# Designed miniproteins, single chains, continued (3), part 49

Each design is a single chain, and the fold is of that chain. pLDDT is the mean over its residues in the fold that is shown.

## One batch from the design tools (miniprotein)

Design m9784
Fold by ESMFold2-Fast:
Structure m9784 (fold): chain A 86 residues (1-86)
Amino acid sequence: MTLVVVFENLTAEGRALADQVAAIALAGGGTVQRREEGDTLTVVATNLDYIGYTAASLLLIGAELDGAELEIRKEGDTTTFHVRFP
């Protein structure tokens, strides 16, 4: 599975969440690519197993409890999360 996370209006909390997502992906034997442009950080995690995908997805959904706006899009085996902290 492939997970794409786009952190908009990048904050310290967003960076910490990105680091956690990357750690989950790498622990599962996946590949992580990071790209930072202005205030946007994009993390692409590829070759995720089901456990790593589920753990990362639940962590990202939990960001709403910290006041983040979350938009989720799914296309094939790729899930894209747009995360924006206030």
Scores: mean pLDDT 83

Design m9785
Fold by ESMFold2-Fast:
Structure m9785 (fold): chain A 100 residues (1-100)
Amino acid sequence: MQSKKETLELFVNFLHELSEIIQKGFDEKKSTKEIIEEVKKKAEEGLSKIDNEEVQKLMKELTEKIIKIIEDESLSDNEKLLKIQEEIVKTGIEIYELLS
């Protein structure tokens, strides 16, 4: 049985890897489609490691929000990164409270 601590550690590792993929994508000027495909792949890998269904749901919702931000042509790359960071922090707090 996966512990609350193990679930939290796996989620934090997922957020770190996801943030690195997104930052690298913008730094290397990858296409929106390429960044989204890498984000989706990382989300599938992260979800496969998590047993907690409520945490999986929050991770799916976070991934969908991140994809929408990346697709938003009205936002600059810096504005996208800021909004993604805000959603990551918000979801992190929700998962921490859920597992406390």
Scores: mean pLDDT 85

Design m9786
Fold by ESMFold2-Fast:
Structure m9786 (fold): chain A 102 residues (1-102)
Amino acid sequence: MSKRLSFKLSGVDLRQSALGWVRQKPGEPLETLALLSADGSLYWLEERGRGRFTISYDPAQNTVYLDMRDLQPEDSATYYAVAIPLDGGPPVYGPGQKLTVS
């Protein structure tokens, strides 16, 4: 099973932000999955997702993607796109996207 999650960003200067994906399971804290530097290079990826998850950004669409392959039951969570200002401002979260893997 594979899935692409997407979030279209607006009002954010993506040249001065790190882009990422986080997830939350019921009763657990937010878990960071992947972070992409403002220049489009991948600079962090959670180890359990390595080889299965890919983060990308399309500047023409102003959209950040999480491509997920070989989905496991433990990948069941609510996923959020995040933009983290490099100036130390608060993170901006996209809407929650619930994923259930059976």
Scores: mean pLDDT 75

Design m9787
Fold by ESMFold2-Fast:
Structure m9787 (fold): chain A 100 residues (1-100)
Amino acid sequence: EEEKKKLQEEILKAIDDFLARNPDLPEEVRAHLEKAREAVKNGDFETALEHLRKAAQILAKKMSEDPDKDVEKIARDIARVLDLVGLDFLVWQAIKKVKE
């Protein structure tokens, strides 16, 4: 379906944009986002959603454990988690379309 391909392209762009805006991501978070990207490229949105959620979970945990409570850093980390929530919704939309 044409809409599935469009969602796939939008998700890939969103992941690439997120990675480009956040070059200092923890390696564990980046690895899961790269695996999510590979899954999206292959049309495996369910696996992509799993890796995206793991990335968000790891990022949130690292943020909560950080002893440096600088307001700018906290705001940046919150924005990153919110961006990942947006990606989660976009991938869920793709899964819904694939289900026919």
Scores: mean pLDDT 78

Design m9788
Fold by ESMFold2-Fast:
Structure m9788 (fold): chain A 66 residues (1-66)
Amino acid sequence: KAKITISGLSQEGAQELAAAASSIPGVKATVLGDDTVVAEGNFTATQVTALALRGIGHGGEAKVEF
């Protein structure tokens, strides 16, 4: 299990990232305050990396916890 927090997003970027994370089976994503996405669940290393890179691409900062 891993938890990914991506902060510093636009409202549109946060909604797009939350939708992308929620599309992964066994992952739950929540938008906090319109600018932060928290996704938690059973990620593969590739899925964790892909979500973190997407967040950075939207101008966000990614934090990963296991």
Scores: mean pLDDT 79

Design m9789
Fold by ESMFold2-Fast:
Structure m9789 (fold): chain A 55 residues (1-55)
Amino acid sequence: GAVEWAVREAREAAETRGEEAGLEAARNSQKMLLDLGFSEEVAEEALRAAEEAAR
């Protein structure tokens, strides 16, 4: 789902380019989900999970 996708993006960025890149990927994923018409609640959940995955 959307949250799982955002987590994968952030984890991959963190593993290849470091924690800050992972956190940036998490924020970019939130913005992309909002731009695609996902609810604010789903986008916020995705950001939170993705930021945790980047650490």
Scores: mean pLDDT 86

Design m9790
Fold by ESMFold2-Fast:
Structure m9790 (fold): chain A 88 residues (1-88)
Amino acid sequence: MEKIEQETEAAVRSVRGAMANAKKLEDEGKTEEGAKKAEEAVREAMRHLSKDPEGAERVYKTAKEEAKTLSKEVQEKVLKTVEEAMAE
């Protein structure tokens, strides 16, 4: 099994989990905590896949789609983080 596929799957799962946690924190009124955790998860996933552009693109797509389930404020912060990571 390709190492890239294994790392990508783990990164996607991590990002999805962080987005779900961010949604829960937002529902509890902890929007800033949720946003920070989602941003950290995206940055960490991109760092792990920095040498694997196909895997990185899959993580970026996942982060953008999952962010749409969050409030506009959190979505904006997450999308900015994704775009900044993509520019590197």
Scores: mean pLDDT 75

Design m9791
Fold by ESMFold2-Fast:
Structure m9791 (fold): chain A 70 residues (1-70)
Amino acid sequence: MEEVEKLVKEAEELYQKAREAIANGDLDTARELVEKLKEIVAQLHRLGYDKEAARIAKKVGELEDAIRAA
């Protein structure tokens, strides 16, 4: 549980930072944060935490849509 707890916490922090970056028009930082989130999704999937991976992947899609709209 230690590794999954760290990954979920990191994903939550990255998601909030990405939303802030998009709101500020800092799309380069937002893209970097989205790539880090995708890495966490892949790691969670490898660990068998498919529900957490799917939840974060949905948020990644929301961020990518917001970046395209900006």
Scores: mean pLDDT 84

Design m9792
Fold by ESMFold2-Fast:
Structure m9792 (fold): chain A 93 residues (1-93)
Amino acid sequence: SELLEEAEKLLEKAEEKLRKGEEAFEKGDLEKARKLYEEAIRLAEEALRLAMEALRELGEDDREGILRAIALALRAIGLIIDAELNLKKIESK
């Protein structure tokens, strides 16, 4: 599934943006951290949309595809939550 492959690539990019954002936060670059967290959320939301679209197109007998789509969706949701919590830390001085 091209949708699942693209979702996985977007999620890997989102995870990298989150990591770079955490590094920027630790160095005190709050503006850079904010931008990286916002980019991570955007990429993870796009990955979630693609995973959900793939899940809608999969047949009931494609158990491996269904499990992969669910796993990617859960990873995306977790990343969005982590990035949103990190953004809240920047906003609460």
Scores: mean pLDDT 88

Design m9793
Fold by ESMFold2-Fast:
Structure m9793 (fold): chain A 63 residues (1-63)
Amino acid sequence: KTVVVVTANMSEEDIKKAAEKAKKAFGADEVVVIRAPSLEEARALAEALYRLAGIPVAALEGV
């Protein structure tokens, strides 16, 4: 139902495109975008959210 997209240092347009792709890939109606200060933190947050909550997560630049 909910997909989380974690990103770092990306333009708003790139974030929107990635969010749409993640939404379609996971078949979700809701997308939450989290901006992280670095790609390492973005990846760590994505992994933590998926592991702890079972939420479909896509990290920009990573996967």
Scores: mean pLDDT 66

Design m9794
Fold by ESMFold2-Fast:
Structure m9794 (fold): chain A 73 residues (1-73)
Amino acid sequence: SELEKRIEELKKKIAEDPDNAMTWLSLGQYLLLQGRYEEAIEYYDTAIKLSKDTNPLLARVAESNLEIAREKL
């Protein structure tokens, strides 16, 4: 229930600021923790697309987490 509340909070933050790559990365990480691997991959992919030219370190973190999620499928 607490984890689901955090996910809902992050989804609201994405609705308010869809260009904030950190929020997409954070939601992906929570989805990965829940075993929601396909959803986590979608959120990591968006985090990568938003950050690749502006924050390459964040993009690398998202890429690494995306690979972990793919291996779990």
Scores: mean pLDDT 87

Design m9795
Fold by ESMFold2-Fast:
Structure m9795 (fold): chain A 66 residues (1-66)
Amino acid sequence: KERAERAIEEAKRLGEELKKHDEKTGEGVLNGAEKAEELLRQGDVEGALTVAEAAIKEAREMLEKL
């Protein structure tokens, strides 16, 4: 649970950072974080972690191209 929450927070932080450079790209990452948060609310801790980690990976790849 705590690990999934931490990953969701990191994805949100990276999405906000991306949004400063490209609003649409940042929104995509934030949507991923929202999906992970929804899974966590449903009790799917492993699903939430997986989705949040995918959003983090996507955000890092996009930031590296900037």
Scores: mean pLDDT 80

Design m9796
Fold by ESMFold2-Fast:
Structure m9796 (fold): chain A 73 residues (1-73)
Amino acid sequence: SSSEKEKKLQELRKELIRLIAEKLRAIGDLFEELNKSTDEEEKEKALKEYEEKIKELDEKLKELEKEIEELKK
């Protein structure tokens, strides 16, 4: 039914918002680490951790957006 489809879309959209919030936190964490660190090795480590986290989140977001689009059809 369309009602059940709408409920599922709402759940998926809430998850989308949660993942976006996680992505924003990762950006904030990187900014904070870069401001605290005076050492280039620590900065490189923070950048790598950020890149890995963003890659993971972007893959999850891509899957979720695809699921939302398929459900809208």
Scores: mean pLDDT 84

Design m9797
Fold by ESMFold2-Fast:
Structure m9797 (fold): chain A 81 residues (1-81)
Amino acid sequence: GTTPELSEEEKELAEELLKELKPLIEEAKEAIKNNDWEKLEEVAKEIEKKLKEYLEKHNNPNAVMYVAGKIIEELKKVYEE
């Protein structure tokens, strides 16, 4: 599967991170809809920075990989619309 099976603690961490990243994910979706690739690159760099900071703080790669997978799925939906 594209997302690992998470423990309850890892799910809570992943959900917290997803909530924090939601504004950036929505901004990335809007950039894709508008073919604004420069803005998409800037937003993608901010998302990557947040994911790296979370990985360093919590040392939980499974939660970070799960969140990354969810972000990719959300962005793919915009490409398919």
Scores: mean pLDDT 78

Design m9798
Fold by ESMFold2-Fast:
Structure m9798 (fold): chain A 60 residues (1-60)
Amino acid sequence: GKKEEELKKLAEELSNLLIEKGIASEYEKKLEEITLLVREKKYEEAIKLVKKIIEEIKKL
């Protein structure tokens, strides 16, 4: 659905930022929270969390 497609695009952006900054390991717990939200089909909450993490990383 639209929410799943939006989440996929945001996850790709997050992955690229984590690789670029070399900080993937520092965000393992937050990535686990996203995974749990997706398993519970809470796509809107997962999207909000991914957006928040992306904005935090961009400020580094």
Scores: mean pLDDT 83

Design m9799
Fold by ESMFold2-Fast:
Structure m9799 (fold): chain A 79 residues (1-79)
Amino acid sequence: MKKELQELINRLIALELRKIGLELDIEKLKKELEKAEKEGDKEKAEKLREEIKKLEEEIKRIEEEIKEIEKKIEELEKK
């Protein structure tokens, strides 16, 4: 029981850290996007929007995995 719980907690921590990293990357890209939009660089702004969208899609996948792991942890803690 405890070993499986520890493994799930470690996976959860790893996913949460990865999510934080992606959120920081999105924040940096959003600042670059604001600068590109102010400079009128439409091509750069378009590429930055596409990159932000890809990172947001990765965060959604991570959130789904986190949700599944949290359910497994709750099931193990209730038994």
Scores: mean pLDDT 84

Design m9800
Fold by ESMFold2-Fast:
Structure m9800 (fold): chain A 56 residues (1-56)
Amino acid sequence: SDEQIEKANLLAAGAVIYGLQGDVERALELLERAREVGGEKSAEAAEKHLIDAGVL
């Protein structure tokens, strides 16, 4: 649903924000939550961003 997609995108965006601030534990938690609501593509994009940034 559109609501679940929006929630997944917000969780993935939060993961990037926390990860770039050095809170890797919170970033990983938010990536897991994004995947749980079916946001695997959003979570994968955020994870790649954090890997490219040297956070993960």
Scores: mean pLDDT 84

Design m9801
Fold by ESMFold2-Fast:
Structure m9801 (fold): chain A 56 residues (1-56)
Amino acid sequence: LAERARELAREASRFPELEEAARAVLEAIDAGVFSDRALAAVVEGLTRLINEARKA
């Protein structure tokens, strides 16, 4: 789950509008602050944001 969240955060960081948020998420994942439940929410949220950015 943490690896999937990292992959999505790195993908999100490729979009200028998401770069700052993606960096903050990566730092939080590396610091171990997210529970598995929170990581699942991060994966879902980043997936939605990436899909929206791809359409723009």
Scores: mean pLDDT 77

Design m9803
Fold by ESMFold2-Fast:
Structure m9803 (fold): chain A 55 residues (1-55)
Amino acid sequence: SMIDKLVEMALELARDENLSLEHVETLIRSLADMEKFSEEEKEEILKRVREALEK
């Protein structure tokens, strides 16, 4: 799904650039806005990224 692709891209970017969680969240919101995701979809993406980065 597009959500899965965006999560994968965000995680790769976070790991490559060693970004803070705050910067990753800002990037996700920007990408989600470009793709016209709903607020619920944005929250789902943020939740998945946060959970992945906690490991």
Scores: mean pLDDT 75

Design m9804
Fold by ESMFold2-Fast:
Structure m9804 (fold): chain A 73 residues (1-73)
Amino acid sequence: SLEEFRKLIEEKKKTATPLEKEALDEMEKGAIELERYEREKVDKEEFEKELKEKSEEGLKKREERLKKYKELQ
């Protein structure tokens, strides 16, 4: 997990040289950005799916109502 990875990075920083600390900071930033990207991707896909389903259902109900009105005339 990201939390386990960050704990590992913090532990490594305790004994790291300044140059190694810079490398560890960059690794941590990369891991945080990757997790953020994955979360945003999942949330976006779920939101788009729900929006599509609601839109398609609304359109179908509208078409069914229009058909019933035409059959009554």
Scores: mean pLDDT 75

Design m9805
Fold by ESMFold2-Fast:
Parts: structure tokens; C-alpha cells; sequence
Structure m9805 (fold): chain A 58 residues (1-58)
């Protein structure tokens, strides 16, 4: 039982969902962003969200 394990799993889930959502939004608004930047932005957001989750663990 590891908090770190749950945080990493949450980060990956947020990353996957974030990629799908971000790409769908870009397609809807007709905006082009380099795939590398999309991945970097979504990864950073996932990291921040996972850290926030860890902080709530007391």
C-alpha cells in the first residue's frame, strides 16, 4: 500500500483523459498545436493535479 503508487496511477489517468480532451478541443476550435507541446502541457497539468491529490492525503 503506497500513496506514491496511487498518485502515479492518478497522474497517468489524468494524462490520458487530458490528451483526449485537449485534442478534441483543438479539433473543435480548428487550432493547430505541435503534438510535443500538447503532451508537455497535459503532462504538466497531470503532475500538478497528482501533487494536489497527494497534499490532500495529509
Amino acid sequence: MEEEKEVKELEEEIFEKGLKSYRARLKDVGREVPEEEIRERVRRAAEISAEDFARRRK
Scores: mean pLDDT 74

Design m9806
Fold by ESMFold2-Fast:
Structure m9806 (fold): chain A 55 residues (1-55)
Amino acid sequence: AVEKAQELGKALRAGDYDRAVALAVELGLSAEEARRLIEQGRYDALVALSLIRAT
């Protein structure tokens, strides 16, 4: 879970949003919720929710 969350953070910093959505879905988020958070620039919230759902 932590390793996937780190990769999610790297994808967001690189602007690889397709990869970020795929990683968030693997961590228990919906693709729609992940895309919404990315569109709003809420990257910290996306990573935090992914960690909570993966725990």
Scores: mean pLDDT 79

Design m9807
Fold by ESMFold2-Fast:
Structure m9807 (fold): chain A 62 residues (1-62)
Amino acid sequence: KEEVEALALYAFRLTREKGHDAAEAAMQKALADPEYRKKLVEEGRKIREEQETAALQAALAS
């Protein structure tokens, strides 16, 4: 469940940086390769932590 949210965050970021085709390719690979999927979940969790830290810093700067 948390893995799905992390994968979604990573896919969204990859779409922004490299485009839709790259995001689709990464998701297809994650579907076929559990080890690769685990790596993408970790990347998605880092993105979430970065967003939470940035939001907190923005609130404190206000």
Scores: mean pLDDT 78

Design m9809
Fold by ESMFold2-Fast:
Structure m9809 (fold): chain A 67 residues (1-67)
Amino acid sequence: LDAQEEEILARLLAELERRGDHELAELIREAARRIRVEGKEVSEEQREALERAVAERKEAAEELYKK
């Protein structure tokens, strides 16, 4: 991950931690580590997909917790 991608992820993780969604934060952190270990560059499309996945997961988790 380049510096900008790391910063976007850091902001997303910080928000999830503030919300108390530690499990989702850890899943995203683990995905980022995998990308770093494999030495793969994250494209803009992959970054957008990650952001969308986080948003969708947050919505799904909130609905489950309300039920």
Scores: mean pLDDT 64

Design m9810
Fold by ESMFold2-Fast:
Structure m9810 (fold): chain A 64 residues (1-64)
Amino acid sequence: SLAAARDAVAVETAGWTKREIDRLDEEGKAQGLSDEEITKRKDEVIQRVAERYRARLAALEAAS
């Protein structure tokens, strides 16, 4: 169903986002980046994820 597909996209997106944010935090600290620079990079990821999530939901709705 469309509802199940939307739920799957939401779960996948949340899991990917958590892993990517954790990776940026770990790698940024290892590289000696400032907390401000790490936060900026995390914000950029969150914006891109939000845009892709909206696009994926729109594509699912159009395909149903």
Scores: mean pLDDT 84

Design m9811
Fold by ESMFold2-Fast:
Structure m9811 (fold): chain A 69 residues (1-69)
Amino acid sequence: SRRREAEELRRAAEELVEEAKRAAEEGDLRKAAAKIAAVGVLAAAVDILGDEETAERIRELYKEALEFS
């Protein structure tokens, strides 16, 4: 279902944010930026799936991740 797919993408986004934070802490800013960009792509994908609540949660994660730099 779309809801199950959206939930899977939200979990993937949470993992990407944690990976981005670790990469930034290690000084790998290119890797951190790539993982943050992937979170933005996941937010767009969930929005296309029509799950606005989950899309907004991923957008919040994306904004949080942008504060790492």
Scores: mean pLDDT 82

Design m9812
Fold by ESMFold2-Fast:
Structure m9812 (fold): chain A 55 residues (1-55)
Amino acid sequence: MAEEIRKLLDEMVKLAKEYLKAQQTDPEKAEEIRKKYFEVGKKLTELHKQREAAL
């Protein structure tokens, strides 16, 4: 579980960097990356809720 959270955090960092680059050259790609970033954040929130419920 902790490793899953770490992987999601690393993915969010990667998406944030790609978003900043895409904003300069490709607004459509930037919007797609933004949506992916939000979805990863939602998965992190769900994992935290499940972990708290399991305690």
Scores: mean pLDDT 77

Design m9813
Fold by ESMFold2-Fast:
Structure m9813 (fold): chain A 61 residues (1-61)
Amino acid sequence: KITEEKYKKLSSIGQKVLEALLKNPNASYEEIAEMVNIPGIGKKTVENTVKALEENGIISR
């Protein structure tokens, strides 16, 4: 569960990764990267972003 204020404090990449996970919680890192569709953002960047969101208690998988 995330508040609007916490969402707005996330990076643009973090916000899009979170939105992708909310639409498809079982998506792979590669699928999330495709959903985010930001040039230069690949599987590794998504993996690091998802781990950061999990460590901050924003998401659980």
Scores: mean pLDDT 73

Design m9814
Fold by ESMFold2-Fast:
Structure m9814 (fold): chain A 79 residues (1-79)
Amino acid sequence: SEMEKRKKEGEEKLERFKEALEGLKKYIEENPEADKEAVLKGLDRGLEQLEQLKKEYPELEKEIKELEKEIEELKKELE
């Protein structure tokens, strides 16, 4: 059904986002001298993407909010 396809698309987008965030965390851990300003801008863009994703896939709101908290914590670590 179209509803099942839409749900899978949302879950796939969320999975890709999680993979990207995990990769970024590893990159920061391995490169403590990395451009923090560029990373912070990337995290801000990520938060904007998650807000859009919540609007498109309200059924994923809880999981998306957990990712938002993860990003906010990461931003605090980089300050």
Scores: mean pLDDT 81

Design m9815
Fold by ESMFold2-Fast:
Structure m9815 (fold): chain A 69 residues (1-69)
Amino acid sequence: GGAEAVALLREAERALRAGDWARAEALLKQAYPVATPEAADLADRIGVLAAVLGRPAILALAQEIAKKS
């Protein structure tokens, strides 16, 4: 549900800020199938952060989650 997607995205954001790219990617992949409209804004913000940090794979995953939502 929405709460599950949001929790996974918040953990992905923490992993991104910590420089744990592999964990961030795994968490975003877990969030994708459970993404709901409530996840869109957070996914967009994670995408912006990934772009600033130069992480194209994470940016692409975040954009797909936002688009699906």
Scores: mean pLDDT 83

Design m9816
Fold by ESMFold2-Fast:
Structure m9816 (fold): chain A 55 residues (1-55)
Amino acid sequence: MEAEKKAEEILKQGEEAAELYLKLGEENPELREHYEGLAETIRKLAEKKVQEILA
């Protein structure tokens, strides 16, 4: 189904974005907590969007 493929794309994009934020936190130690928070937020948003699409 189209919804399943879209859900997979959202999870993949969310994971890639989270990894990018974590890398930015390693490169900018002063902002590490901020970027770790962004990574957590994007993962939660991706999960929520997947639940909404598959509901």
Scores: mean pLDDT 81

Design m9817
Fold by ESMFold2-Fast:
Structure m9817 (fold): chain A 65 residues (1-65)
Amino acid sequence: MIEEEASASMVVIRASVLGVRGEARLEDGKVVLEVYAKTDKQLEEAKKVAEVAKKKGIEAKVFKE
């Protein structure tokens, strides 16, 4: 739990720094990260953030706004 919370927080911060919007949610006892992108370049950055989250055991969803 603590490691998942720390990892989710770090990934949300990374998303913000890269200019994409990141939100962490709790679904069925799991931390899920939602990443939103407006441009194709931001979509690539969002996918990178999602891959980092996945490697840390956090489920990530990428959306284009």
Scores: mean pLDDT 68

Design m9818
Fold by ESMFold2-Fast:
Structure m9818 (fold): chain A 90 residues (1-90)
Amino acid sequence: SPALEEVSEKARELIRGLIKALDDAMEGNEESLEKAVQLAEELARVGSPLERAIAMVTVATLYSVAKSQGNEKAAEAARRALDILAEALR
């Protein structure tokens, strides 16, 4: 995607980490629940509006996946990550 070419290496690392943390949480890794929130907080602090928007689209997709699986803990972590990223865009 052209948008990914404009994303900084730091933001790419944070977005990849956030995806991995939410994936790991859906597989039952409870330590990854808090890690997902921490990575969202760091991305909200250091990321550009575009980088945060890209992360929000990805996290919203993972939220929907977690909800469809009945994984309430992973869905809640994704929801918290979305709220953090959305707040930073205001």
Scores: mean pLDDT 82

Design m9820
Fold by ESMFold2-Fast:
Structure m9820 (fold): chain A 60 residues (1-60)
Amino acid sequence: SVDDIPEMSPEARELYTQGLEYADQGNLEKALELFEKAVAIDPDNPFLRMGLSIMKLALS
C-alpha cells in the first residue's frame, strides 16, 4: 500500500511514543507497560503489536 504506517488512535500513539522514550532510557519494564496499554486501545495495529513483542523478547 501507499501508506507504510498504519493509523493509530491519538491515545494509542501517545502511549506508543512514551513507551519508545522509556525504552530509549533503558526502562524496558515501563516501556512494556505502556506498549501493553497502547495495544489494549488499538489491538489490531501491527506497529503496536510489534513494539509489544520486541519488549517482551527484550525482557525474556
Scores: mean pLDDT 78

Design m9821
Fold by ESMFold2-Fast:
Structure m9821 (fold): chain A 142 residues (1-142)
Amino acid sequence: SSLVEALEYLRDRLAALLATFGDARRPVGNHEVPYSTVRDALVAAFDRLIEEVEKNKDDFEKVLEAFREFVTELIGLLGELSDEQIQIIIDAISLIKDKELAKAILKIIKERLKAAVENGIISEEAGERGLSALDAAESSIS
């Protein structure tokens, strides 16, 4: 499906971006972890979501429920949201042929990003940039 293709694109592009940090480490919760650990956790989270999407491809509500949990995990793994990460997310969403599904996923991403800013996981500055870019992307879905 175009959704699985979008998820594979997003997984591969984010994993490649994280690989560019080499031996660098970052905070995840109360621990400093290497970017390779973050990348492996991110790939595993995408693989679980792709499996759920494939199993529930005809159940729109189950797909959206899986996305709500996944986006929260993804934001926690990415931490400070870069413009490059936001652009990769927007590019992936553009691959989804079902416009109603694409809009629903964008809404989930925006809601979880707002919650991450309110909870101090993402800075207010990064959150504002991300939300503005996602709002522009949503407007482009006709």
Scores: mean pLDDT 84

